# Designs tried in a protein design run: designed miniproteins, single chains, continued (3). Part 3

Each design is a single chain, and the fold is of that chain. pLDDT is the mean over its residues in the fold that is shown.

## One batch from the design tools (miniprotein)

Design m8077
Fold by ESMFold2-Fast:
Order: structure tokens, then sequence, then C-alpha cells
Structure m8077 (fold): chain A 73 residues (1-73)
């Protein structure tokens, strides 16, 4: 449950107002979900990272990649 644990940490950082830390943790959680083939959860985590940091090019690119992979299935 690595992706779920990282997401829980991201949720905690967001609740504490640590937005930069939360954005990074959501990005990492999304990457772990993507590795597991959990595309919906990866997309949600990447969107949360972008909501907190809209200028994050890595999160935007990873979100686009995950959405493309989901359409192929």
Amino acid sequence: HMAEQIKAIADRFAAEGRLDAAARAYLVSGKEYFKQGKLDEAIESYRRALDLDPTNEEARKLLEQAEIEKKKK
C-alpha cells in the first residue's frame, strides 16, 4: 500500500498548509499508482498536485501520459 501511504502523507501536509510538500507527495503517490496500473488513482493524485502547484511541468506531463494510457485500455 505504498501509494496509499504516500497519499495519506500528502493529505496531512495539505491539511497542515504545507502546500509545496503536499504537491510533491501527491506527485510521488501518483507515480506509485501509475506503476501499479491504477490509472484512475494516478490521474487523481496528479490533478491534486497540479491544483496545489499549477506550474509543475512534471505533474502536467505525467497527468497527460496517464490519461493517454487510460484511453488505450
Scores: mean pLDDT 82

Design m8078
Fold by ESMFold2-Fast:
Structure m8078 (fold): chain A 91 residues (1-91)
Amino acid sequence: SLEEKRRELAREIAAAGILTAALVYAQDHPELFSPEEIAQLRAAAIEEAKRVIDLSKEVPEGRDDALRFALYVARQVGDEELAKEIEKLLE
């Protein structure tokens, strides 16, 4: 159902946001986080951003907001290729 897809999208947006915030915090505190842990947080944030992109295709009314959020995540994690792909989807 559309309502179920909206809830899935909201959960993935929340997950991507939390992981992105955790990554930013970890990068600002390298004394508390190993390079491997930072890389894992970055990879997880990218994976959740990609899920947001996929789910945005199933929720047309929320698509642009979801894609703008995914773009924010891509930029924060430094994934320039993903950011470029999202910018193309927003055209």
Scores: mean pLDDT 89

Design m8079
Fold by ESMFold2-Fast:
Structure m8079 (fold): chain A 63 residues (1-63)
Amino acid sequence: SAAVEQGIAQAEKYLAQAREALKAGDLRTALRYAAQAVLAASIDPEAQKRVQEEAEKLLREAM
């Protein structure tokens, strides 16, 4: 559905913002965007799982 596609697109946008924040050294902003990405993907449980795994990988790479 259009709502699912829009939610996933928004999650990908938030993940991109999290990556940019990490590049800038702003861990707080990166954590906020990572959380928003997971929430945006909540409309599709499988997509949410994938987004959560990607967010966790990004944050681990910053540590």
Scores: mean pLDDT 83

Design m8080
Fold by ESMFold2-Fast:
Structure m8080 (fold): chain A 79 residues (1-79)
Amino acid sequence: AAADAALQAALAVAVAIARRAYEEASKLEDEKERARVLLEAAREARARVAALLADYPEEKARAEAVLDADIAELEALIA
């Protein structure tokens, strides 16, 4: 119910951020510049999702783990 609604809102925000970032990244020819755009978006998504799930620690922890894995992959591509 309330946790499910918060999780759906968090997913919607994360998807919107990701879609805009992928659209922007698709215009770039440099692989590292694409990765930087996606990394900035992933960090923004993590912050927004954490805020939306602040009252739901289990859902927050699961969402943060997924986003942290994506952030780590993108950081490795830039390094």
Scores: mean pLDDT 85

Design m8081
Fold by ESMFold2-Fast:
Structure m8081 (fold): chain A 55 residues (1-55)
Amino acid sequence: SDVDEYFKTLEEISGLSPQEALEKLKAMLEKSRDPAVKRILQESIKNTEKIIKEL
């Protein structure tokens, strides 16, 4: 499911730079079909972009 893929993606990005995490989150958003997962991914992307901007 999209939810299971989302949690696997979170595990994968836990050791990545914010820039690498952002690219993985964007890829997951493009692939995702679940509206709830899309909403969570959009918020995660927004927050990650804010972190990058503040670096």
Scores: mean pLDDT 78

Design m8082
Fold by ESMFold2-Fast:
Structure m8082 (fold): chain A 64 residues (1-64)
Amino acid sequence: MRPSDAEILRALGDMYAALGKRIYEESGDKETAAELFNKAAELYEQAGDTERSEEYRKLAEKLK
């Protein structure tokens, strides 16, 4: 059974979210981390995961 498009988009969102967290924790680069969290939020929104999309948008805004 092939994954749905929504499952693929969520997996990509998880990847960008993890990368943003890693960049913030290891380099302290708030600007790059915020950009990656915004990309994760967009992918979650496209996947129909509005709750995670809002969560990562708020995290990105907090890094400013």
Scores: mean pLDDT 81

Design m8083
Fold by ESMFold2-Fast:
Structure m8083 (fold): chain A 88 residues (1-88)
Amino acid sequence: SEKEKEIARRRVKLQEEAKDLGPLAEFLARHTGLSKEEIEELMKLPKEEQIEKLVERWKATPHRGKMTEEQARKYFEALLEAFEKEKK
């Protein structure tokens, strides 16, 4: 649908805008639809709050809520851990 194409285009644009913040930010922009500013603000929060916000955004998507909340939490925890060194 046109709405799905619009969402996809916005996510690609958000990914490109987030490149300056590194690969984690680029990944988050594409997969969660967070803006560069939202990601920058997110990265200032304690890790537990970062994970919870990412889980809520993922879970709240009506067409993509196939992961359990716990699975999504573990996924984002592992993701943040993997990119932690590049966050400097």
Scores: mean pLDDT 73

Design m8084
Fold by ESMFold2-Fast:
Structure m8084 (fold): chain A 77 residues (1-77)
Amino acid sequence: KLKEGRRALINGDYDKAIEYFEEVLKEDPNNAEAWLMLADAYFKKGEYEKAIEYAQKAIENGDLSAESFLKLVKEKL
């Protein structure tokens, strides 16, 4: 599911990517990578508020690289 979500994200299928990452997070809510990928998908859809929320979840779960992403998204507000 995580690999499938990344593939959908690369292909521009953001809605499918979101669905796959949400499935990953339903099984493993501590998966920081899935939270960051979900944030990236919403960012690419122009949903900056959701992108910020999910990037914060990635940071909470240990992905400090999400701090750079969060800063980038906040610049769009």
Scores: mean pLDDT 83

Design m8085
Fold by ESMFold2-Fast:
Structure m8085 (fold): chain A 61 residues (1-61)
Amino acid sequence: MSPEEKVEELVRKAEEYAKQGKFEEAVELYREAHELAIKENLPKEFIDKVKRRAHELIASQ
């Protein structure tokens, strides 16, 4: 699995936890996805997309 695929999988899992009301777990998974994207030096647009999704989740609380 590529670094991008791993980040996308973490984001998808975070979104599923958020849908279940498990917001603490969702936020942690978004954090892991963001850290992985930075560590793997993924494109800025991809990193920003992950960060935006995490912020949208927090703002919806």
Scores: mean pLDDT 78

Design m8086
Fold by ESMFold2-Fast:
Structure m8086 (fold): chain A 72 residues (1-72)
Amino acid sequence: PRRAEARARVQAARDEYTKESLKASKEGFEKIKYYENNPELVEKIQKDVRDKSLENLRKLAETEAQARREAA
C-alpha cells in the first residue's frame, strides 16, 4: 500500500539525515582539532557544519510532506 511505501521512504530519509549529520560533525571536529590555533577557521568550520545540518533537515521535511500527500 502507498502509505507503507511512503513511511519507508521517510524512515530511509531520516536514517540518511542522521548518517550525514554524524559524518559532517565528525569531519568538522577533526578539522577543528587540526586548526585549533586558528579561531577564524574554527568558526567557519562550525558554521559550515550547522548550515549543512539545516539543509539536510529541509530535505527531510520535504520528503515527509511528499509522503503525507501520498498517504492522503
Scores: mean pLDDT 76

Design m8087
Fold by ESMFold2-Fast:
Structure m8087 (fold): chain A 100 residues (1-100)
Amino acid sequence: SAELEELLKRAEELLKEAERALEEGDLEKALELLEEALRLLERAVELATPESRERILELLERLKELAQRLIEAAGDDLELILRAIGLLLRAIGLELDLEL
């Protein structure tokens, strides 16, 4: 669907922006961008077709990789670490929903 394609395109753009924010050391911005990308991917999972499944899983994997990098960069920022762990758990849940 056109809505699904737009959601996936916007999620990919947000993940690219999150990676740039991580490279710049703006961890708060990276986290906010990852949270927005996850919200779009949650909606994309609701609209998922067999043909879109692999692309959604690829974007979820990218989100998990960036969240892990954010945790490694966070140092002693416990609030930021816990929020990033929350993102990882939600992303894993969406992957399970797609593969079950």
Scores: mean pLDDT 89

Design m8088
Fold by ESMFold2-Fast:
Structure m8088 (fold): chain A 68 residues (1-68)
Amino acid sequence: MSLEEVEAAARALVDAGLISEEEARKMVEAAREGNELVKEVLALAAKALAAGDLRLARAAAELAVLHA
């Protein structure tokens, strides 16, 4: 996943009200520094959100916050 894709995923989660802008910044920074878990979980959260699976999107977003 590119850095632009990571930033887009984090933005989508903020716009959906699942994470704060501060949490999004920390996640993007962690992903930029090579945290593959944060990248994978952000991708999962964004895909779940796009599919309308709010339960999975929320769980994945919370996991990304914990590991950022």
Scores: mean pLDDT 82

Design m8089
Fold by ESMFold2-Fast:
Structure m8089 (fold): chain A 95 residues (1-95)
Amino acid sequence: MKLVLSEEEIEEAKEQLKRLLELFKKITEAILEGKEVVEVPNPKQPGKTFKISKEEAKEGLKKAIEDLDKLIETVPQLKELAEEAKKELEELLEK
């Protein structure tokens, strides 16, 4: 059975997906510009950053794509947004 979210939960999930896409776009652009390491906000420690390597960024992209596949299967209300996000992340991974 598919999971059904409240309107508030859907809006929160949409905002989280947008933030995830913007983060991976910035990481990928920095790597394509020749940066071996990118500083990104640490989600576990507000106000702190951590360094992510090109290899770690690719692994993160692959995991995000897998997570979006699961989201498409489990939350039909987010299917269209998750499919668009997955396509963008797959394009970043192939670069």
Scores: mean pLDDT 71

Design m8090
Fold by ESMFold2-Fast:
Parts: C-alpha cells; sequence; structure tokens
Structure m8090 (fold): chain A 67 residues (1-67)
C-alpha cells in the first residue's frame, strides 16, 4: 500500500530533509502506478505538507521521471 511505502521511505531516509523524503516517496509511488490524488494525500498525511506543497513535489517527481 502507499501508506506502507511511505513508512518505509520515512525510516530509510531518516535524518534527511523532509522535502527530500517526500520527493523520493513521490517518485516511488508514481513508478508503482499510484494516482496523483492518492500520492498527494499520503504526502500530506505523513510529511505534514499542504496540498499545494504536495502537488509541487508530485510535479517535480514527474519532471524527474520524464512522464
Amino acid sequence: SAEEIAKEIKEELKGFPVTLQAFELAVKLIEEGFSDEEIIRVLQKYFGLSEEEAKLIVEQAKLYLKV
């Protein structure tokens, strides 16, 4: 599930900036085929991001992945 992946990334990247953790999670969830809406919701829930901040991270992750 997206929630389990979020918990895994948060523990693996412990000590890194929250923005980096959120970006890496967004990249992984996009590659696993999760919807933008679900990714945004998970980013808000686990990293305390606003909807606008979460949307920006998803856009940056898509640009990185060239999708």
Scores: mean pLDDT 86

Design m8091
Fold by ESMFold2-Fast:
Structure m8091 (fold): chain A 58 residues (1-58)
Amino acid sequence: GSMEEKLKEAKEKLEELEREGVRAVIEGRHDEMNRIQEEIKELLESLDEEIKKILESL
């Protein structure tokens, strides 16, 4: 896919992880919270610095 497609996928994944993180906090699931935080970190780290900067502005 194009860079635009990768950015859309990354944004969608980030939003999904954010929603799961909020749910984990509400439900008191610390293990899930930690896992989600690491997945977000890994997602951001997997991208070029320029792409990461764009995602961090969301």
Scores: mean pLDDT 74

Design m8092
Fold by ESMFold2-Fast:
Structure m8092 (fold): chain A 87 residues (1-87)
Amino acid sequence: YLEKGKKALEEGNYEKAVEYYQKAIAEDPKNGEAWYYLALAAYKLGDVIMALLYYLKAAENGNKKSYKEAASVYKSFGDLEKAEKLE
């Protein structure tokens, strides 16, 4: 599933990538790498909130670089909220 997810991500098929990565974490919920790529695919689909949650899950499961990604996504979410309020 992890390799199939990566291939789908490279092909720009983010919905299929999410599906494969969800299957990867269903088999191994402690796979921080699968959570990381699931977060990346969710972010590509514009699901900023789910991407943030998945990056935090990836960090919790040993993918330390996901803390930096979670911070970046959180900042992007905050900027989006501020932009919407200014309309």
Scores: mean pLDDT 75

Design m8093
Fold by ESMFold2-Fast:
Structure m8093 (fold): chain A 56 residues (1-56)
Amino acid sequence: TRENLERSMREDAEAAAADPSVPAEVREEIRRRLEEEDYYGALGLVLEAAVDLALA
């Protein structure tokens, strides 16, 4: 359901926002997106951060 999808997205984004491997500025952006209930945007930042970490 849509509600389960939203919950999953929020949990994934919150986990990334707490991950010290993610740059602090990116973690702050993820938290801001979550506050705006922009879950798809928050996940986009999570994926972008994961790619940046893999390339570093």
Scores: mean pLDDT 77

Design m8094
Fold by ESMFold2-Fast:
Structure m8094 (fold): chain A 58 residues (1-58)
Amino acid sequence: MALFRVPKDADDALENELVRLHIEGQITQVAETDTHVYVEAHTEEAIRRLEAAGAERV
């Protein structure tokens, strides 16, 4: 498992990847701030896809 920080103003590529991974059940939102969403990636595939899309690993 890995924790990622994603800005709420993320580009379409990162936003679309979050939506797909959420629908697939590969990530869970664990926290939210005014500027960022924190998601936990459950699989190695989700970690690679989030990193490729530019999400910041915490």
Scores: mean pLDDT 85

Design m8095
Fold by ESMFold2-Fast:
Structure m8095 (fold): chain A 56 residues (1-56)
Amino acid sequence: MATVEEAAEAILRLAEKLGVPLTRDQARRMAEIVKALHPELSAEEAARLALDMLGY
């Protein structure tokens, strides 16, 4: 189970890999939302879900 900080960093890394323009604040907000809804997810799984929710 990832922390919000680990999930936010994973979201930023995945966004950069996909060429998605995402700020650290946006990544942190998405990490908090995903972790609140799905606290069981790993950082990588949380990152995938966050980007899917953003349409990427």
Scores: mean pLDDT 81

Design m8096
Fold by ESMFold2-Fast:
Structure m8096 (fold): chain A 60 residues (1-60)
Amino acid sequence: LSPEEIEERIKHLQELIDKYRQLLAENPDLPPEVKKAAEDKIKELEEEKAKLEKELEELK
């Protein structure tokens, strides 16, 4: 994978993370199960992003 391709994937994951974080911030009264699902998704996306960032560091 090229560094540019990895950077684009990282950017896409960050946009998804930001979207879920905004959802939680703007909707504090969401049902607990929905909040948990969004938090779990953010964690999953952050782990995926961290893996890609490590790969990017190895390529630079």
Scores: mean pLDDT 81

Design m8097
Fold by ESMFold2-Fast:
Structure m8097 (fold): chain A 65 residues (1-65)
Amino acid sequence: QAWNNLGVLYKNMGQLQEAVEAYKEAIRINPNFAKAWNNLGVLYRDIGQLEEAAEAYKQAIRIEP
């Protein structure tokens, strides 16, 4: 949860690469963390990486539809 919260903070500060890395670390610790997958999808969408966003959302849906 701390890594996910750090990702949200970085995103809000406009530190988008650091936000991606924080969400990925949250997922590395808990691959079934649907919230981190969803947040990563939102972030990829916001930066225009729509294919990566779709894959992250698919993972979130698999865990918590």
Scores: mean pLDDT 85

Design m8098
Fold by ESMFold2-Fast:
Structure m8098 (fold): chain A 95 residues (1-95)
Amino acid sequence: EAERKREEALEHLRKALEALRAGDGEEALEHLEKALEALREAAALGDERAENAIPAVEGAIEAVRAGDLERAKALVEAAIAVLEGRAADVPDPAA
């Protein structure tokens, strides 16, 4: 079940990334909020990758609300990398 919730979050993050690339912050927010819900459920079931990705998704939501779509895009890409096991933690997108 945790793996299914992680996969659900990944699908929403990919859709959010597509929306951000299209400049659609409203569509991106909808998918980011759904991804965050799925990640919280996966983390509650003991999924460490989901737990480690939550701060990046929360940051991406904040960035979209601030109008910083480039920062949001970087944070979504970082969250996807964590969930795919390509990164152990979220890199600082300002570095």
Scores: mean pLDDT 82

Design m8099
Fold by ESMFold2-Fast:
Structure m8099 (fold): chain A 75 residues (1-75)
Amino acid sequence: SLEEEAREVKAKLEEAVKNKDIQAMVEYARKGIRLAFEAPDSPAAREGLNLVMEAATKYPEVREAVKAEIERLLA
């Protein structure tokens, strides 16, 4: 389910941030943005989006990936 996928993505993003794994942060940030669009009412998707936005303030690579994913979804 989207709810289970959102919980998994959130957990993976938390792990990536803890480990400062920029490649994993970029991967799960893109997935988190997509899930926030697909399941806006999901608590896990909203929490994941908050973590994505926090990582984007600290890591330029995450910020650029987030911008690109949002532009792709709004196209």
Scores: mean pLDDT 86

Design m8100
Fold by ESMFold2-Fast:
Structure m8100 (fold): chain A 71 residues (1-71)
Amino acid sequence: MAIEVLEEAKARAEEKGNKRLARATEQGILSLKNGADPISVLTGLLLTARRLGDKETAELLSEALKQLEES
């Protein structure tokens, strides 16, 4: 589920001390709970992770997007 992926992304960002990415993923989770489109939320966070240089989180989000598009 998209929320579970974002919870994992948030945990990874927190472990790395990347508070900006952790906050962005937390806001993404809240948006999903309020009915936002998962593809739009994950795409925005993927771009944020890439901008902040978090390749591991970007790969996680990219794989989740592919799974949602193939479903």
Scores: mean pLDDT 81

Design m8101
Fold by ESMFold2-Fast:
Structure m8101 (fold): chain A 101 residues (1-101)
Amino acid sequence: EEYEEKRLRIVERVTEKVEELAKQRPVTREEFVNIFYEELTKEYNDEELAEEATKLLTRLLEKVDARADAAGLSYEEKLDLRMSVAFEVALVIELELKQKA
């Protein structure tokens, strides 16, 4: 399905950009969210969808970051958790779009 291919492209490009930036300096939550928004906007002709998905991701990452910090996780482990959450948000978008089809 077309939606699955779009999700996989978003996941791949977000991963590539975040990993490349992380080699130079720690990636902030805001930078991570902005990269996700840009890749969503490129794949979907729907700015409102991208904004809603970005709001959800921001709320989830705030909770994940706080929990990771409280647990004493490394920056690398924290970044891995952020990636996992972004992938879940992308999957939710795919499922929502499939239901509207």
Scores: mean pLDDT 82

Design m8103
Fold by ESMFold2-Fast:
Structure m8103 (fold): chain A 64 residues (1-64)
Amino acid sequence: MKEEIERLTEEAERLLDEAIAANDLEAVKLLTEALGLLRKAEYSSDEEARRLIEEARRLIEEAR
């Protein structure tokens, strides 16, 4: 779980940098929300963390 959160955080941060450079405000919003969910997952129960990780994955995919 921790390694999954780290991998998704790294991916979202990379995509966020690209979105900022491209002035893609919609992608910036989605990726910022995904990063917030991943941070919350670090402090959540395993069940809640899985749900938050799945939501973050969806937002990252939508931002692509």
Scores: mean pLDDT 83

Design m8104
Fold by ESMFold2-Fast:
Structure m8104 (fold): chain A 80 residues (1-80)
Amino acid sequence: SPIEKLIKELEKALKENASIEEVLKLLEEGARELEKQGDLKSAIFVEAQIGLARIASSNGLPTEKITESIIKALKKLKEE
């Protein structure tokens, strides 16, 4: 599942203290993979998370907190 793969990649990024630029790149790649597989609902959701992450980062929220929030949102999308 592309969403499961994205969640695992984001959890690894969180553990490795990845930059916001790296987190955004993972989200952009995940959205494209979802679009390619025809999961437009999940692709749109991930693109919304990219927009929110950029706004949160520009307002000084730590990358760790942004990444944690995105992981929770994606898990909820999968009914976890």
Scores: mean pLDDT 87

Design m8105
Fold by ESMFold2-Fast:
Structure m8105 (fold): chain A 84 residues (1-84)
Amino acid sequence: SLRSQAEALRAMLREVAASPSITTEQYIALVLQAMAFGPEVADLVRELIRLKEAGAPQSEIDRVLARAEKAIDEWLARQEKEAA
């Protein structure tokens, strides 16, 4: 389900945000899954990856993670309302 896909994406984002580095497998999986949730979520995922690769402070990574999670939740709420 779409909700299960969102849960999986959130789990991957949290794992990547907490990890010291991102793998190529995680990068590909995140980008592919994020594309399903629209351009805002995809852009936030790319920004999170950019910050990780740049060695940004954890506070900046957590800020973008929170924005991405909120965007996923807002997108899901919109899709569920449109389907009802």
Scores: mean pLDDT 80

Design m8106
Fold by ESMFold2-Fast:
Structure m8106 (fold): chain A 59 residues (1-59)
Amino acid sequence: MAELEELSARIEAGDPETRAAVKEAHRRLHDGAPLDQVAEELAKRLGISREAAREILEG
């Protein structure tokens, strides 16, 4: 999906807003939030699909 490719490129380029969103998502996972909910929150924050957000969080 083009969305996933664009977002991966922004993360690799060091976009601070995107990196901050991903760091916050990882913090929520560490606090015990389920992956599905965290992926949904990240998707909403970045304006991408939940599937794209989930792939980013899973690596």
Scores: mean pLDDT 72

Design m8107
Fold by ESMFold2-Fast:
Structure m8107 (fold): chain A 50 residues (1-50)
Amino acid sequence: MEELLKKAEEYVKQGNLSLAASYITAGAIRAIADGDVEKAREVIRRGEKL
């Protein structure tokens, strides 16, 4: 999770918003697969902040 969000933040700084979005999406999917809907919401919120 955290690693994916950090990677997304790095890509935002590089101006690669598409790749950043893909990492945020991967993080949210992982949280959903784990059955943690609240964690998925948090990942999306952090991605929105990037």
Scores: mean pLDDT 75

Design m8108
Fold by ESMFold2-Fast:
Structure m8108 (fold): chain A 75 residues (1-75)
Amino acid sequence: MVEEYREKAREYNEKANEYGKEAEKALKEAKEAEKKGDKEKAKELKEKAKELIMKEAEYTVLSMLYIAKALAEER
């Protein structure tokens, strides 16, 4: 069971990293759109980045929870 919690923590951390990478890309594209005066595209990209940042945070918390579960079971 401890090994299952550690594996879940690793999987969630990998997902968090992936969402973080996508959020960074979206933020960069949003800044480029702002520089070009494309307000609509910049707004869409910022909303996308916001959703991705929220997902990154959710998976980071899940990873931490499974680490805590593994530690609690480890005597």
Scores: mean pLDDT 84

Design m8109
Fold by ESMFold2-Fast:
Structure m8109 (fold): chain A 79 residues (1-79)
Amino acid sequence: MPSPREVLEEIERLLEEAEEYIKQGKLEKAKELLDKAVRLAQEYAEEMAREFPEETRRLEKRLTELGEELGKAIEEKEA
């Protein structure tokens, strides 16, 4: 079973990759990575907040910001 630290590191990696795909215009891949990051954050929210409250708060903010950025990028590609 993954530790809360390993989950935090996994989410951070997913967010970095998603950001790169947004910059490349590969929005479908970015969405898949962001959806996975959100899922992990929801599953391990209590454990991460207990052990790493500051890092968890920063991560939640980054998730929200990237979600908004992805949403805007998708809207800009409307036919």
Scores: mean pLDDT 81

Design m8110
Fold by ESMFold2-Fast:
Structure m8110 (fold): chain A 86 residues (1-86)
Amino acid sequence: MKEHYLYSAISSVKKAIDAIKQGDLDLAISALQNAKDLLEAAGAGEKGKQAVEYAQKAIDALKQGDAEKAIQYAQKALELAKEALE
């Protein structure tokens, strides 16, 4: 169900933000990848697609060592995923 996938994606993004703050890069990337998969499975329209894009930007920022940008992008993905709930 679309709502169930969106709630799971939101939880995964929150987990990723916490992992970034704790310095657990592998957990953060894994949680963001899981959030992307759940957002794509949800079929959450334009807001869901934008949330996937920001989750990817957060992953890219983590791979470049920019934790501050990663948190900003992950927070934007979280906002967009919440907006995708109907």
Scores: mean pLDDT 84

Design m8111
Fold by ESMFold2-Fast:
Structure m8111 (fold): chain A 60 residues (1-60)
Amino acid sequence: MSETERKIARAAVELLRKDPTASIGEIAKAAGVSKSTIYKHFKNKTELRQAAAELLAQEQ
């Protein structure tokens, strides 16, 4: 996973902890990237959630 993908996934984990309905736009803002950057690395919100879950499992 690239540094950008890890940064996005980590922001998603943190936001979903506070608000499980957080949008792609809110995750992008928290990660310091554009929505276009997220869509460049993740096809949809489901793939982003899966990457976030994998990161969380690694952080045990």
Scores: mean pLDDT 76

Design m8112
Fold by ESMFold2-Fast:
Structure m8112 (fold): chain A 78 residues (1-78)
Amino acid sequence: MDELIKKAAEAARQGNLEEVRKLLLEIGDYAVEQGADEVKVANLVTAAMVRVIGDLLEGNYDAAAKTVEDTGKKLKEM
């Protein structure tokens, strides 16, 4: 989990939206496999992707990375 979150945040810092999407979905899937509520996971991942897309389009890569890290921590705690 923590390694996946770090990789997703690094992908966001590099502006790599496709890798961020892939890794956030993997983090979400892992959370569901560990017993997290599927709807809550889907909502958190979707909200994070909307924010990441906006931040990356504006060149705010550090803000996108922070959103990924914060979302990953919430998914880990579910």
Scores: mean pLDDT 85

Design m8113
Fold by ESMFold2-Fast:
Structure m8113 (fold): chain A 113 residues (1-113)
Amino acid sequence: SAWEALAAAFRALAEAIAARDVAAARAALARVVAALRALGLPDIVISLLAGAPWTIDRLAELSDEQVAELVALLRAAAEAAAAKDEAALRRALLELDTFIGVLALEEAVRKAF
């Protein structure tokens, strides 16, 4: 049930991001965090909270392509959670963290001039 709750929370987060709904995305992220804590995965919570809130607050500034990639990565995390596959979940979230890092670098370059 905790894995099913995590899968549902990642799907809700993907839907909120696709809609560019910051409030819904923040609420879905809180559900992801709660489900991860219930599963005993606090290291994943720390990694996710390092970039996800910043990315959510910038949804209006992201391109349609960037939003589509975030949605795809979150759906991959949801599928891993539905499969109860911790290794697949960790891989999906590493790809998400890498992409969030790229978004931060692209924004820094854009703001330079």
Scores: mean pLDDT 86

Design m8114
Fold by ESMFold2-Fast:
Order: structure tokens, then C-alpha cells, then sequence
Structure m8114 (fold): chain A 58 residues (1-58)
């Protein structure tokens, strides 16, 4: 159903957000702040996408 598709997409976006935040943390610990900031921006983007999809699925 449409609701199941929206929930699946939201879960995938949440997973991607978490993975990008983990990569950002890794590069921050290595002192690569340019790469870390890029990954954090991607993480935030997917977090926002997940929230929008979750609201649409309600």
C-alpha cells in the first residue's frame, strides 16, 4: 500500500541518516573536518526526509 511504501522509505532515510552521521563522527575523530561536515549535512538531509515521510504516512 501507499502507507507501507512511505514507511519503508522513511525507515530507509532514517538508516541512511544514521550511517552518514557515523561517517561524519569517524572523520571528525580523524581531524578531517571538511569531510565530517559534508557527512553531517547529508545526515541532516536524510533525517528531514524521514520526518517528512513519517508525517505523510500518518
Amino acid sequence: SMLEELRRRAEEARKLSEEYFKEGEKYKKEGNYTLASGYYILGVGYEVEAELLERKAK
Scores: mean pLDDT 88

